Designed miniproteins, single chains, continued (3). Designs and how they scored, part 68

Each design is a single chain, and the fold is of that chain. pLDDT is the mean over its residues in the fold that is shown.

## One batch from the design tools (miniprotein)

Design m10330
Fold by ESMFold2-Fast:
Structure m10330 (fold): chain A 97 residues (1-97)
Amino acid sequence: DPAARAAALAAEAARNAALSEFFREAQEKLRGVSLAERMRFVAEFLREKLGNEEMAEKAEEIAKALEETGELTPEQLEMYREVAKVVKEYLDSLLSS
């Protein structure tokens, strides 16, 4: 149904616009904030806005490691790269659309 598809695309565009505004506000609020605090913010975004619980849990683990030790294990650094890739791919999709 072309009308149902058009409505779904319009709803997705509206959600993407709200997420772009969220990132703009986040950038201003996160000025001077530690990497650990940024990762907690990323975890909230992944869970609440993208519904990606697996990546949210990885972001929370990274934040906790940084808060407790200031360092990441090789496994946690790989988790950081995975989380960063998901966030980047999402942002690229918003900017290229």
Scores: mean pLDDT 72

Design m10331
Fold by ESMFold2-Fast:
Structure m10331 (fold): chain A 76 residues (1-76)
Amino acid sequence: MTKILTREEALKVLPPNTTIATVKGEDAKEVIPKLPKGSALLITEGELTNEIVELADKAGIPYIIVDENVKITAKL
């Protein structure tokens, strides 16, 4: 199950060698299928939707990191 983290939380829990992909919310659907399993997704702006969380979980992406300007509309 994919965990949604703030940037501060990610610094404490993310493994040191984790591949991090930085995206805007609008680009997340295109980027998620291209990421290696076990990668983290860093969303810097836009919206975190249920669809993005579901795609990340299906793709084996264990962490989504959200910056302070990101609107969270996903049910957590």
Scores: mean pLDDT 82

Design m10332
Fold by ESMFold2-Fast:
Structure m10332 (fold): chain A 75 residues (1-75)
Amino acid sequence: SHMERLREQAEIMIDSIATALESVKKVVDDEEFQKHAEVMKQALIERMERMGASPELIEEAKKRFEDIVKELLEK
C-alpha cells in the first residue's frame, strides 16, 4: 500500500519532469540541457529520499530519468 503510493507519486513526478525537460530542450543547447537535467535528477532523488522511498525505488526512478534524458538527446 505505502510503497504502491510512493511508486505512483514517483511516476507522476517523473512525468512532470519529462514535460519540463522537453520544454528546456527546445530553448537550450545539449550542454545546458544536460546541466538542467542533472539539477532535476538530484531534486527528484532528494524528494524521494524525504518521502522515505527505498533505495531500490530510488534506483528505478533514477534509471527512468536517465532513459528520458537519453531519448530527448537522441531527438
Scores: mean pLDDT 82

Design m10333
Fold by ESMFold2-Fast:
Structure m10333 (fold): chain A 77 residues (1-77)
Amino acid sequence: MMLEVVVTTRRLGPQRLRAENAEELFEKILALLEEAGVSEIDLGVVALVYGVLKSIPELSDEEIAEELARVANRVSA
């Protein structure tokens, strides 16, 4: 099953990201935010959120993807 999210940054606008799992999606989100010029502090927040979410065994890749997209959209707003 393919994960799909939209991350909107001020510099690049809405970008559609697809990944086969939450880890691949996290890497793609970080790369997009870096390209968009998001601060190291905000990139650190996204990384911390992923670290917490991946440690919860009850969360699906889809639930992790939705929460990562939510945080990414907040830090890029």
Scores: mean pLDDT 85

Design m10334
Fold by ESMFold2-Fast:
Structure m10334 (fold): chain A 82 residues (1-82)
Amino acid sequence: MSIDQILDRFVQGDMDAAIWIVRNMNNVDPSRVAQAMADAGVVNRSEVQNIIDGGYSSIVSSIYDSYPDNTTISSIYNTLPS
């Protein structure tokens, strides 16, 4: 599946797509992920630049806030550097 298809599924609320994104952030442009997060309603449009500037940690933290009960996402969130 292409990254475009994964981001589209994420915008539609697919939890498996959210899991893929948090596992594969190093292979995806943070600006594309941040835009998809705004499209999904995970973050406000006004926060997109702050998410891009925060990079991997900001993206994982914001996805975790939307899916806190997901074991995989929670596990990855807990490995973020302090």
Scores: mean pLDDT 78

Design m10335
Fold by ESMFold2-Fast:
Formats: C-alpha cells, sequence, structure tokens
Structure m10335 (fold): chain A 62 residues (1-62)
C-alpha cells in the first residue's frame, strides 16, 4: 500500500540521517570541510523526512 511504502521510506531516511549524524560528529573537528558537506546532505534528508511524515499522518487520519 502507499502508506506502507511511505513508512518504509521514512524509516530508511531516519536510518540514513542517523548514520550521517554519527559521521558528522566524528568528522566535525578532524575534517570540517567534509563535515560541512555531510551537514548539508543531512538538512536535505531531514526536510524530505518531515514531508513524508506529514503525508503519513494525513493518510492515517483518512
Amino acid sequence: SELEQLQQRAQELKDRISDLDDEYFDLKDKDPEKASEIAQEMQGLVEELRRLQAEIRALQQQ
């Protein structure tokens, strides 16, 4: 179903964001340029996740 596909995609985004957050934390003092790139990628994924979670909530209430 559409709801199940969105829930799966949201979980995949959460997992990827978590992995990038760990990488960012490790690199922020060692390689600030790489850390900045990771932070930018994370921001994009967080925005995508917020959109997906809003869609999931809308579908669950209908």
Scores: mean pLDDT 86

Design m10336
Fold by ESMFold2-Fast:
Structure m10336 (fold): chain A 53 residues (1-53)
Amino acid sequence: MKLTYPDDFSFYDRANYEVETILERIKNGEYSSIEEALTEMTFGGRFRDYVAS
């Protein structure tokens, strides 16, 4: 699965949007596990560390 971003999004805007979108999809049950959601992120390592905290 891949996320769609507005054309004017910077890398940082995309990162923030990606986190927000993945969290919303986890909440809605669109992933079978949190690990699957994390693998869809381009910077998932940082998010994984945050969640593990």
Scores: mean pLDDT 59

Design m10337
Fold by ESMFold2-Fast:
Structure m10337 (fold): chain A 61 residues (1-61)
Amino acid sequence: MGLSREEALEKALRLADESTARLESLGHRPASREVEVTEDRVRVTVTFDDGVVAEAEVEIG
């Protein structure tokens, strides 16, 4: 009924990629990406070279 861990990870990565592409179109450059997986959610955080942060979070279950 809810998303599996793998499905949540795929969705979070897609959302993070979309946010990253939007920020890149505005002149920001990605510097690092962190992926956090917990029991109940997946979070992807992209940090840009100028200190801008984009975050995507998807619930598992």
Scores: mean pLDDT 83

Design m10338
Fold by ESMFold2-Fast:
Structure m10338 (fold): chain A 93 residues (1-93)
Amino acid sequence: SPRLLYRTNSMTLTVRAVYNGEVIASVTLSLSLNDPPKTVEASGSTPEGISASIRLDGEVKDNQIIVTLSFSADDPSAITLEGPVVSVNVTPV
């Protein structure tokens, strides 16, 4: 196949924290190459009192979109992270 090189212009990233098949926290970060740094956070708890939080820190550096995922929970073994689900807008280089 011919090789095409693409550049990411924007990205949308979604992460979910799931307990017993139920989403207890969900975060979505959208960032374009001209955007300032952006942070999104979500937290939730289970009926049993287990708390979970998700944080996404997005930045643009050297025409790259960099996203840092931070996850914390009182009992991380009880919580499943789903994703990241990533959608990108790209142009040929």
Scores: mean pLDDT 80

Design m10339
Fold by ESMFold2-Fast:
Structure m10339 (fold): chain A 76 residues (1-76)
Amino acid sequence: MVEKTVRIEGADEEQLDRAGLGLAGAVARGHALSARRLERIGPTTVVVRVVAPDEAGLEAAIREAERAGGARVTVI
């Protein structure tokens, strides 16, 4: 089991919401076990804790968040 904190930066709130849907999809598909928002840094930036069964699942979840709306996802 792997746990990482990621920062999600969108161009607007819609892009940020789409990134959240991407993470929810990753959880539904079993790539991640959970994704929980820890903090909202600004109107288009959030910090999320992602838990995955392994590094491959974590990477897949991050890619799904990025693809859903084009938001930038950074592991911190």
Scores: mean pLDDT 84

Design m10340
Fold by ESMFold2-Fast:
Structure m10340 (fold): chain A 79 residues (1-79)
Amino acid sequence: LLEEAKKEKDPKRRIALVFIHLFEQSLREKGVSDEDVEKAVEKLRTKADELIAQGKSIRELVQELSLEAQKIFDEILKK
């Protein structure tokens, strides 16, 4: 994720990859399983690709990814 972000030329994709990397680190620090972390990362990657394809601005991309991340996090912690 972070290494992938460093090589990314598209600023929207780069910001999305950095966001997803920070979210992955946060989940691991909270003791979330590797399987659940990988599923969460996949969901955010898919969401980011959809938002970028829709032509969303950087601000909208970050806002929507933050909302999706919060939903994923809440679902994991409610278990």
Scores: mean pLDDT 81

Design m10341
Fold by ESMFold2-Fast:
Structure m10341 (fold): chain A 81 residues (1-81)
Amino acid sequence: SLEEQLKQAEELLAQLARESGLSPAEVEALIAQTRAAYRKDPEALAAELDKLYQSPDPATRKRAQLMAAVVYVERLREALA
């Protein structure tokens, strides 16, 4: 179900946040910024994530994974609304 997918996506987001190396405040800021970017222009955000995933910096790739998980959670929430 979409509800089970949302629960799994939220659990993934929490795990990626713990693995990110960011402080709790930095995680909250990144989640808020990613949600705002998604609501403004989801296609532009998708293109930016593709660039971040290609970064040689592992910290940048971890941030991209966290941002992608935020987008996935937002899409599932929209589908359930």
Scores: mean pLDDT 85

Design m10342
Fold by ESMFold2-Fast:
Structure m10342 (fold): chain A 69 residues (1-69)
Amino acid sequence: SPLSEEERERIRKEMREELRKTYGASDEEVERLLEAVLAGDDEEYAELLSRLMGVPKEEVLRQIREARA
């Protein structure tokens, strides 16, 4: 089922808090990551997060796959 607007707002709030606290992401970086996540764009998300974390994109993609398993 598609996410309700209330559920989408909850996810945005949680992700924003986590990204800022865990990775020290800027407001612009947080918004870009949130857009990629909400769009289901794993490639864009992995590229942005790999830059933020200083790890290879493939490592981020591996973590995404593991989190879904």
Scores: mean pLDDT 76

Design m10343
Fold by ESMFold2-Fast:
Parts: structure tokens; sequence; C-alpha cells
Structure m10343 (fold): chain A 64 residues (1-64)
């Protein structure tokens, strides 16, 4: 679907933005993207949101 393609493109761009960033900066980027994706209601958006939440939790655990 067009939405799935758009989400995949956003996730690819997010991965590029994360390169060379600190874990704290990565968490901020992931939280900003999660907020944007939360406006979508498709299964693809839910899958992406779950992935982002898992990464945020993992990184926060590594910083503690």
Amino acid sequence: SPETAAINKRMEELIEKMKGKSDEEVIKLLEEEKKKLSTYSSPAALAALNLLEGEIELLKKQLS
C-alpha cells in the first residue's frame, strides 16, 4: 500500500539520520519518529511503532 511504502521510506531515512549519533541523540530521534507514526492506524504503522518502542527501551537500559 502507499502508506506501507511511505513508512518503509521513513524508517530507511531514520536509519541514515541515526548514523554517527550518540545513544541519547538516537533515543530522541526514535521518540520524535514514534510521535509522528502514532497518527497512523495501519498494521504497518503499529509494527513500526512497536519496533521503535523496543529500540528506545533497549537503548535506555544500556544508558542506565
Scores: mean pLDDT 81

Design m10344
Fold by ESMFold2-Fast:
Structure m10344 (fold): chain A 64 residues (1-64)
Amino acid sequence: GEEELKAMLEGQRIGRENVLKKGLTPEESQKEAYEILKKEGYTDKQAELGGLSAGMEAIRLKRE
């Protein structure tokens, strides 16, 4: 739905910042994005989707 898409897009943005500014691994990026999205009021499922998007973005940026 719309909220799942928003969480995924926000997760991708967080994932980019996590790699470029903090040098986080994909796993660390996924975990940090999940925690941020939970703090912002997303549901567990939405935050998990955003976290996965952050991890995938980290993999893409590192060319795994």
Scores: mean pLDDT 82

Design m10345
Fold by ESMFold2-Fast:
Structure m10345 (fold): chain A 74 residues (1-74)
Amino acid sequence: SPEEVEEVRRRLDELLERYMEELRAAKSPSEAAQIERDFMVEVQRLLSTLPPEQAEELGLWTVERLAERMREEE
């Protein structure tokens, strides 16, 4: 449903911002790697609630948004 897709998009956006903040606060490469693994698990869990077509579209959107945010960070 459109409402379900928008809810997942909102949660993905919140998750992405939390991930970026946690990465900035990470004190070691191993901590950063764990933060990345936890983020990827949560992304996959959220996407698994959607039909395959919508999951693919939001998955690509998430990757593109993450790449943009990473380029904006110093």
Scores: mean pLDDT 84

Design m10346
Fold by ESMFold2-Fast:
Structure m10346 (fold): chain A 75 residues (1-75)
Amino acid sequence: SAELEEAIKKMLSEKEAVLEELRKNGDKEVIERFLEHVEGVVEKILADPRVSEELKKKLKEFLEELKKFAEELLK
């Protein structure tokens, strides 16, 4: 669907801004809640057969990068 594709593309295009925002927050609770929210959204998108494999691959890469970054901030 157009809404789903647009949401995915927006998340991917904002990757750098998201990582910068997480670093600036310094608030562990906010970072944890944000990561949990993104994981939930990504999981639903990855389960959707209407989403292209290319977008799923990029989204998985984004989530993995986000998780590693958040883990470094939360330690």
Scores: mean pLDDT 73

Design m10347
Fold by ESMFold2-Fast:
Structure m10347 (fold): chain A 110 residues (1-110)
Amino acid sequence: SRAEARRLFLEASRLLGEAAKATIRSVETGGKYREKAEELARRALELLDQGVALASQVPDVYPFVQASADAARSSIDAGFEQMDKGNGTSAGLNLISASSDAFVAARYLE
């Protein structure tokens, strides 16, 4: 349903926000932030996929929801690329962007 798709995108947004926090705090906590961020982002990706599948039943907003979910996936990929380069702040900002994109997908489903 529309409401179920919206809840999935809101949960994905929260998980991506937590992944961003883990990434930004990484220098202070000494090196397990990547595992935590990867776990949270993987869970968020699963929720994005489920949300898009449910949103396909809401044709008036589906193209906008799909575009926002695709933007979130792109930002997650960019975030992990920045982690691989040692750019923790840039990685965290990309995960914040992904969180925002997931939240926008939820807003289309209001």
Scores: mean pLDDT 86

Design m10348
Fold by ESMFold2-Fast:
Structure m10348 (fold): chain A 71 residues (1-71)
Amino acid sequence: LRERLRELLRAMARALETVDGLPAERAERAARVQLIARILQTLGGLSPEEVARLVRSLSLEELERLAEALL
C-alpha cells in the first residue's frame, strides 16, 4: 500500500513539474496535498466539497503529518 502511494505521489509530482513548471520541492508538496485529498475522499466517503474544506482547514504542518502517516 505505502509503495503504491509513493508511486502515485511521484507521478503527481512529475506531472506538476512537467505541466506547471513547478520546482521539485513545491511540486512534491502540491502532490502530497492532492493525494491526501483523494485518500480522504475515497476512504472517508467525503464529498469533494468536504475534502476541500477539510484540506483548507488543516495547517501545512498537519497536512505534512498526514502525508507521512499515509506514505
Scores: mean pLDDT 62

Design m10349
Fold by ESMFold2-Fast:
Structure m10349 (fold): chain A 74 residues (1-74)
Amino acid sequence: SAAEELFEEKLAEMEKLLEEIKAETDLSRVIALMQRMVDIMGEMKENTDDEEGLKKASELLAEAFEIYQELAAK
């Protein structure tokens, strides 16, 4: 369905943002990338009840947050 295609596209965008976060050393840039991930997850929640897909999105955001925490602690 169109909704499944858009969901997979959004999930791939979140994965790309996480890889960008892994390469970042600037906290301001990490925050900006995480905010984009939050915005994408919000869009996904409005367009699907797919619990498994939303769980994957949440796990990606959780990894981004862990990276942010490690950088902020330095």
Scores: mean pLDDT 81

Design m10350
Fold by ESMFold2-Fast:
Structure m10350 (fold): chain A 98 residues (1-98)
Amino acid sequence: MVPEAVREALTEATRALPKPGLGGAFAVSLELARLLDPSVTEEQLAAGDEAIEDRVGELLLALAEGDLSRLPRLVGASARLPEEWVRLLTELLRRRGL
């Protein structure tokens, strides 16, 4: 399961994101999960699939630590998250000490 501090950081990131975007911490989590596996469904994430949540947590920690060298291993060739979201999430998680 994603650590509480990471969930709080996602909530803050969602509030700071442009309104026309995905919106909601859940939508951010879903997009991050889909970077790891494009077949991930909203139902799987909503059901609390711990493996998916753990992988999302690893990606967020990599972004927060500024170690983007971990991203190709976690995300693979199917990365689709907008660059603006990556920058914003990295900044917000860094401010949280994550």
Scores: mean pLDDT 55

Design m10351
Fold by ESMFold2-Fast:
Structure m10351 (fold): chain A 65 residues (1-65)
Amino acid sequence: GGSSVFSANTAAALGRERGDEETAKAALGASEGGNKGFYYANKAAMYLLQGDVEKALEAAKEGAK
């Protein structure tokens, strides 16, 4: 649904604002994963909001599998 895409787009925007384009790309990729991608895209967004870019990227990569 749109909520997972919104979360991934938010994570991507935050990643770019912080200068971490790799995290932003991974978060967008996770949104395309469907079921588990929704969960991990939200996880990535939460970690970016908390300032934990490393965990955000890890969560996005998990969702992209």
Scores: mean pLDDT 65

Design m10352
Fold by ESMFold2-Fast:
Structure m10352 (fold): chain A 92 residues (1-92)
Amino acid sequence: DAELLALLDRATRTVEENYAQLVAYINSQKKVSEEDKEAILRGLERAGGQLDQIEQAVLAAAPSPEVLARLAALRELFERARREILELLASK
């Protein structure tokens, strides 16, 4: 259980750090190329798939309520980050 919480905490930090870096990159650009936009969209799709795999692995481990709450928070964080990145890209 401690290992699952540590995994989810690391995944959460990774999402937060990658989101911050990507937002900084997009904001530093006057215009984002079509190729870069497509690459970012593909990256978000792959990240979503990886989160789905983490979710399945966690659920298979008969998780505690605390682990389920951390997983839900990670999902919400990812969905918010994805939405904000998509809105930002639409303006560039």
Scores: mean pLDDT 86

Design m10353
Fold by ESMFold2-Fast:
Structure m10353 (fold): chain A 66 residues (1-66)
Amino acid sequence: SLTIEDVVLGFRAFDTDGSGRLTREELRAAVKALGLPESWIERFDRDGDGYVTLDELREVLLEEFG
């Protein structure tokens, strides 16, 4: 069984530049690798700024799983 924090750590593995933010491309790769729906990409990038922080990822995961 996975916790929300385990999933966040899974996303962190795709942060190739180590910035603490995922680009849309890194986010797409992480979603696919973790077996999550591609529709969640839009949910993670709520601001449409082209970057998603780990905190933003945690918020969406709490809405979907909590």
Scores: mean pLDDT 73

Design m10354
Fold by ESMFold2-Fast:
Structure m10354 (fold): chain A 63 residues (1-63)
Amino acid sequence: MKEIATEGAQSLFAEAGKLYREDREKGRALGRQIYEMDDNQLAQAGLEKKAEKAAQEAARKAA
């Protein structure tokens, strides 16, 4: 759980950084939301990204 939460946090902060370049206020707001998230919410974000990557991998192998 904690390892997945750490991965989720890193991914979300990367997205916040990208968003910050496009819209500073929105990027800052997302960054603050990430800091207020608990380990369970961060782990959910990590699992969602892992599932998305697995789906892309399966599609690639099936083609």
Scores: mean pLDDT 70

Design m10355
Fold by ESMFold2-Fast:
Structure m10355 (fold): chain A 68 residues (1-68)
Amino acid sequence: SFKEQLIEELEKITEEALKKITDPKVKSFIRSFTRHVKKELEKIEDEEEMRKVLESYKKFVEDVVAKA
């Protein structure tokens, strides 16, 4: 389904970010935040809203990696 594909993309974004982060506390935070975002995506039925959540997550994670 579309939701399953978005969750898979979220997991890939998370995995790539974790490879670039060395601080164990930051890695732990990203893992916890990813679990939270996945739970929120499960509650959403609108595809546009799901895309906005994923895009916001991606931008946040990219910012964390850039500052690491």
Scores: mean pLDDT 83

Design m10356
Fold by ESMFold2-Fast:
Structure m10356 (fold): chain A 99 residues (1-99)
Amino acid sequence: MEKELEEAEKLGKSKKKEDISKAVELLSRLSTHEDPDIRRRASELLLKLSEKAPKESLEKALPSLAEASRDEDPEVSFSATLALMSVTSGLTGGEPREL
């Protein structure tokens, strides 16, 4: 319910790797929730965390992100697709190719 989404948002704002990892796990479950409002918020937060979460946690979120990227809600599918692309880029050693 809403309490888990609030907890995940709070954990995602932490600087502790363990807290961010827990947020990714919670948001991965919520990104496939029956409520589209929860799925939209969870996918948006996963996108934000895809840039700073540990690789192992993001790798475990890949199946949920792949499912959410096929969501009937355009906002969910868009955020999940961007998060999926960000995660796959991060899994190539975490080195920025831009500079």
Scores: mean pLDDT 76

Design m10357
Fold by ESMFold2-Fast:
Structure m10357 (fold): chain A 99 residues (1-99)
Amino acid sequence: EKEKQEEIKKTKSLLNELLSQKKAEADEQYAQLGLQDRDKARQLRSVLDQQIKDLQDKGDYTISLAKNSSTPDLKREYDKLYDEFKSEYNKLSSKVRSR
């Protein structure tokens, strides 16, 4: 059980690292949206949308690998981690769309 918790924590750490990196990148680019003309802002939004989609794809892949190598009990915990990851991903997507 201690080894199970360590594997879950490792996966959560990897997902949090992906989120933290992409949040920093997205927040910097999002701040630039207010300073750009309409055409440049449109291009920057397209780049941000693609980066957020790439983040989701990386999260999906990370969870898929963890679930494929895990027991049924661990798969439920990985589903919870993925739900948390998706919640944060959706917040980033909404922030970009609100501008």
Scores: mean pLDDT 69

Design m10358
Fold by ESMFold2-Fast:
Structure m10358 (fold): chain A 67 residues (1-67)
Amino acid sequence: AEKVSPIGPYSDDKENPLVVQKLKELGKIGKGDYVIFGPGTYAKDQKGEVTVKVWRNGKVETITVTL
């Protein structure tokens, strides 16, 4: 029962998935942004190069990062 985590909007929560932490470290997301998790972006599958969708200012952006 640990394979599905409730992943919500971006927050200052230290429990954010590794990809969200990497995006913060690279300055690619901040407060007010929402990380959208799909089949290829769930926490259990987030290794190496990962593509993530971020909702920002009413638009969806696609960002690729390496973990």
Scores: mean pLDDT 57

Design m10359
Fold by ESMFold2-Fast:
Structure m10359 (fold): chain A 108 residues (1-108)
Amino acid sequence: SQLEQLIEQAIELINQIARLLNSHADELDPFELTLIQLRLSSVQSELYVASRIPNEELRIQQLQNAQQTLQHIGAEIQKQLSNNPAAASQVQNLINQTLALIQQMIAL
C-alpha cells in the first residue's frame, strides 16, 4: 500500500540520521548519542505500530505523536551539534524529509 511505502521511506531516512550521527560521534556526548539513537528507534517502532492501526483517527493520533517525538529529537541534536552547524543542518534536512513523509501518511 501507499502507507507501507511511505513508512519504509521514513524508516530509511531515520536510519540515515542514525548513520550521520555515528559519523560525528567524536563531537557528541556518548550518553546523549545513545539516548538519541534509542529515541530514533522508538520513532521507527511507533511508525510500524501506526501502520497496523485500522482505526483512522487513532492512526493519525499515533502518527502525530511520532512527528512530535521526532521534532524533539531534532531539537536535541541541534544542541549536541551546536559546534558543527553543517552537520546539524544535514541532520535537520533528513528530519524535515521524514516529517514530510509522516504528514503524507496523515493525509492518506
Scores: mean pLDDT 90

Design m10360
Fold by ESMFold2-Fast:
Structure m10360 (fold): chain A 62 residues (1-62)
Amino acid sequence: AEEGAKYAQERAEKGGGNGEAAYLGALKGVESGDPTEGALVAKEKGADDGSAGSAAGGAAAA
């Protein structure tokens, strides 16, 4: 769970996106078992499409 969220954060930050939003979204995706929910939460927290994709990827990998 945390490793997937950290992966999402790092990937978003390296891409110039909102790493904090990607981290929070990935955690939500893991907790709900739905990577799409994680991506939506990341976007609500200010992530761009790429950072939201990182959140979904991190949640799916966890």
Scores: mean pLDDT 75

Design m10361
Fold by ESMFold2-Fast:
Structure m10361 (fold): chain A 98 residues (1-98)
Amino acid sequence: SDMKAKDIILSNMPEELAFEALTELLVSRGVSEEKAREAAELAVNGATFNEIVEKTGLSASTIATAISAVGIKNVAAVTLVDWGRAKSLEEAAKEVFL
């Protein structure tokens, strides 16, 4: 698939929040912080799933699972702001991604 990770992780979310969310999710799955940040930087800068796998050496399943989780949590964060339960996307992201 020629799908770019950014099309999922940046849906209704600022790039900085998507970067931090993806980094945290990769770290929570046993990826080192340095490698997680490398993968997140590639994703927000428009790399494809295959390019992230090739450049980081992380498994395709690890990358796909983390990117999908960010996309799902982005929808939840936007919903919290829309429902007035969070004052900002940053506050909502902290609640959803903790």
Scores: mean pLDDT 72

Design m10362
Fold by ESMFold2-Fast:
Structure m10362 (fold): chain A 87 residues (1-87)
Amino acid sequence: MTVEELFKKFDKDGDGVLDREELREFLKWYYGAEEVPDELVDMAMALFDKDGDGVIDFEEFLAGFRELNQLPDDEEVIKERILTVLS
């Protein structure tokens, strides 16, 4: 699956952006989890949403996906890395 196909899969309303709920579904898929905590979704929104408009366009998603792929699977380390990037 390409990043473009992945973006389109989670862009459920077809508006060309991902909202918070669509990002949650992406994170569930990415981590293979039944649910993700709201705190992790908030941190991911902050990482992906570079414009601060509350939605994630394809370019922001691509950049954030590349950053996310470089993070380890350890939740505590992921949180610290995201916080460091946002600082």
Scores: mean pLDDT 71

Design m10363
Fold by ESMFold2-Fast:
Structure m10363 (fold): chain A 61 residues (1-61)
Amino acid sequence: SRMHDPVLEKVERFILQQALYDPAAMTVESLVAAAREAFPDSGIPESTLRRIAARVLAGVA
């Protein structure tokens, strides 16, 4: 559902799963694009998605 408490957690988990699937092929841009496609109504700012993606990629590398 839109704007519920677990929305950010779902998006973070999604980004982590995408990065773990093929970390060598993933970029911040590709993860942000995938998250926006999967959760277009999340209301999460692009800057927040970029920060999550960058942190996840740094942790996975």
Scores: mean pLDDT 75

Design m10364
Fold by ESMFold2-Fast:
Structure m10364 (fold): chain A 73 residues (1-73)
Amino acid sequence: LVESTAARVYELAKAAENPGTSARLEQTGDLIKTLTDREHIVELLRQTGRAARELGDDASARALEELAAEVEA
């Protein structure tokens, strides 16, 4: 779970249109690898999604919301 979720976040960082969003996603991927609680991972993904939305990167925000829902299920 942790490794696969971090890998998907790193792929989103590579696809990100905004360099600020890309950098934030790389940081989020690194942080996910230190977490063991699914709820904390979900919350971190949602926080990162909100940050992406604030930067105007709606595509990354939506992808993060979808990933958070998959991890939560």
Scores: mean pLDDT 80

Design m10365
Fold by ESMFold2-Fast:
Structure m10365 (fold): chain A 76 residues (1-76)
Amino acid sequence: SKEEIERIAKEAMERLKEIRDEAERENWSDREFQIRVADEVIETLKKIKPLLDPEQQKLVEEKIEEIEKKKKELEA
């Protein structure tokens, strides 16, 4: 439902704000920050995916794969 997607998006925005605030307090590297943000975005997209139509689900899966590849490059 739209309400469920909105709730998931709101919770994700709150988590991303917490991650940013923690990164500033703990003086994280750009690499550490980007990896943590990528992980949160992937988890959020995975939660939203089953609530979407099949065409949108395909686009979300492609986006997840793109972000996972970028995360692996940062971890290397």
Scores: mean pLDDT 85

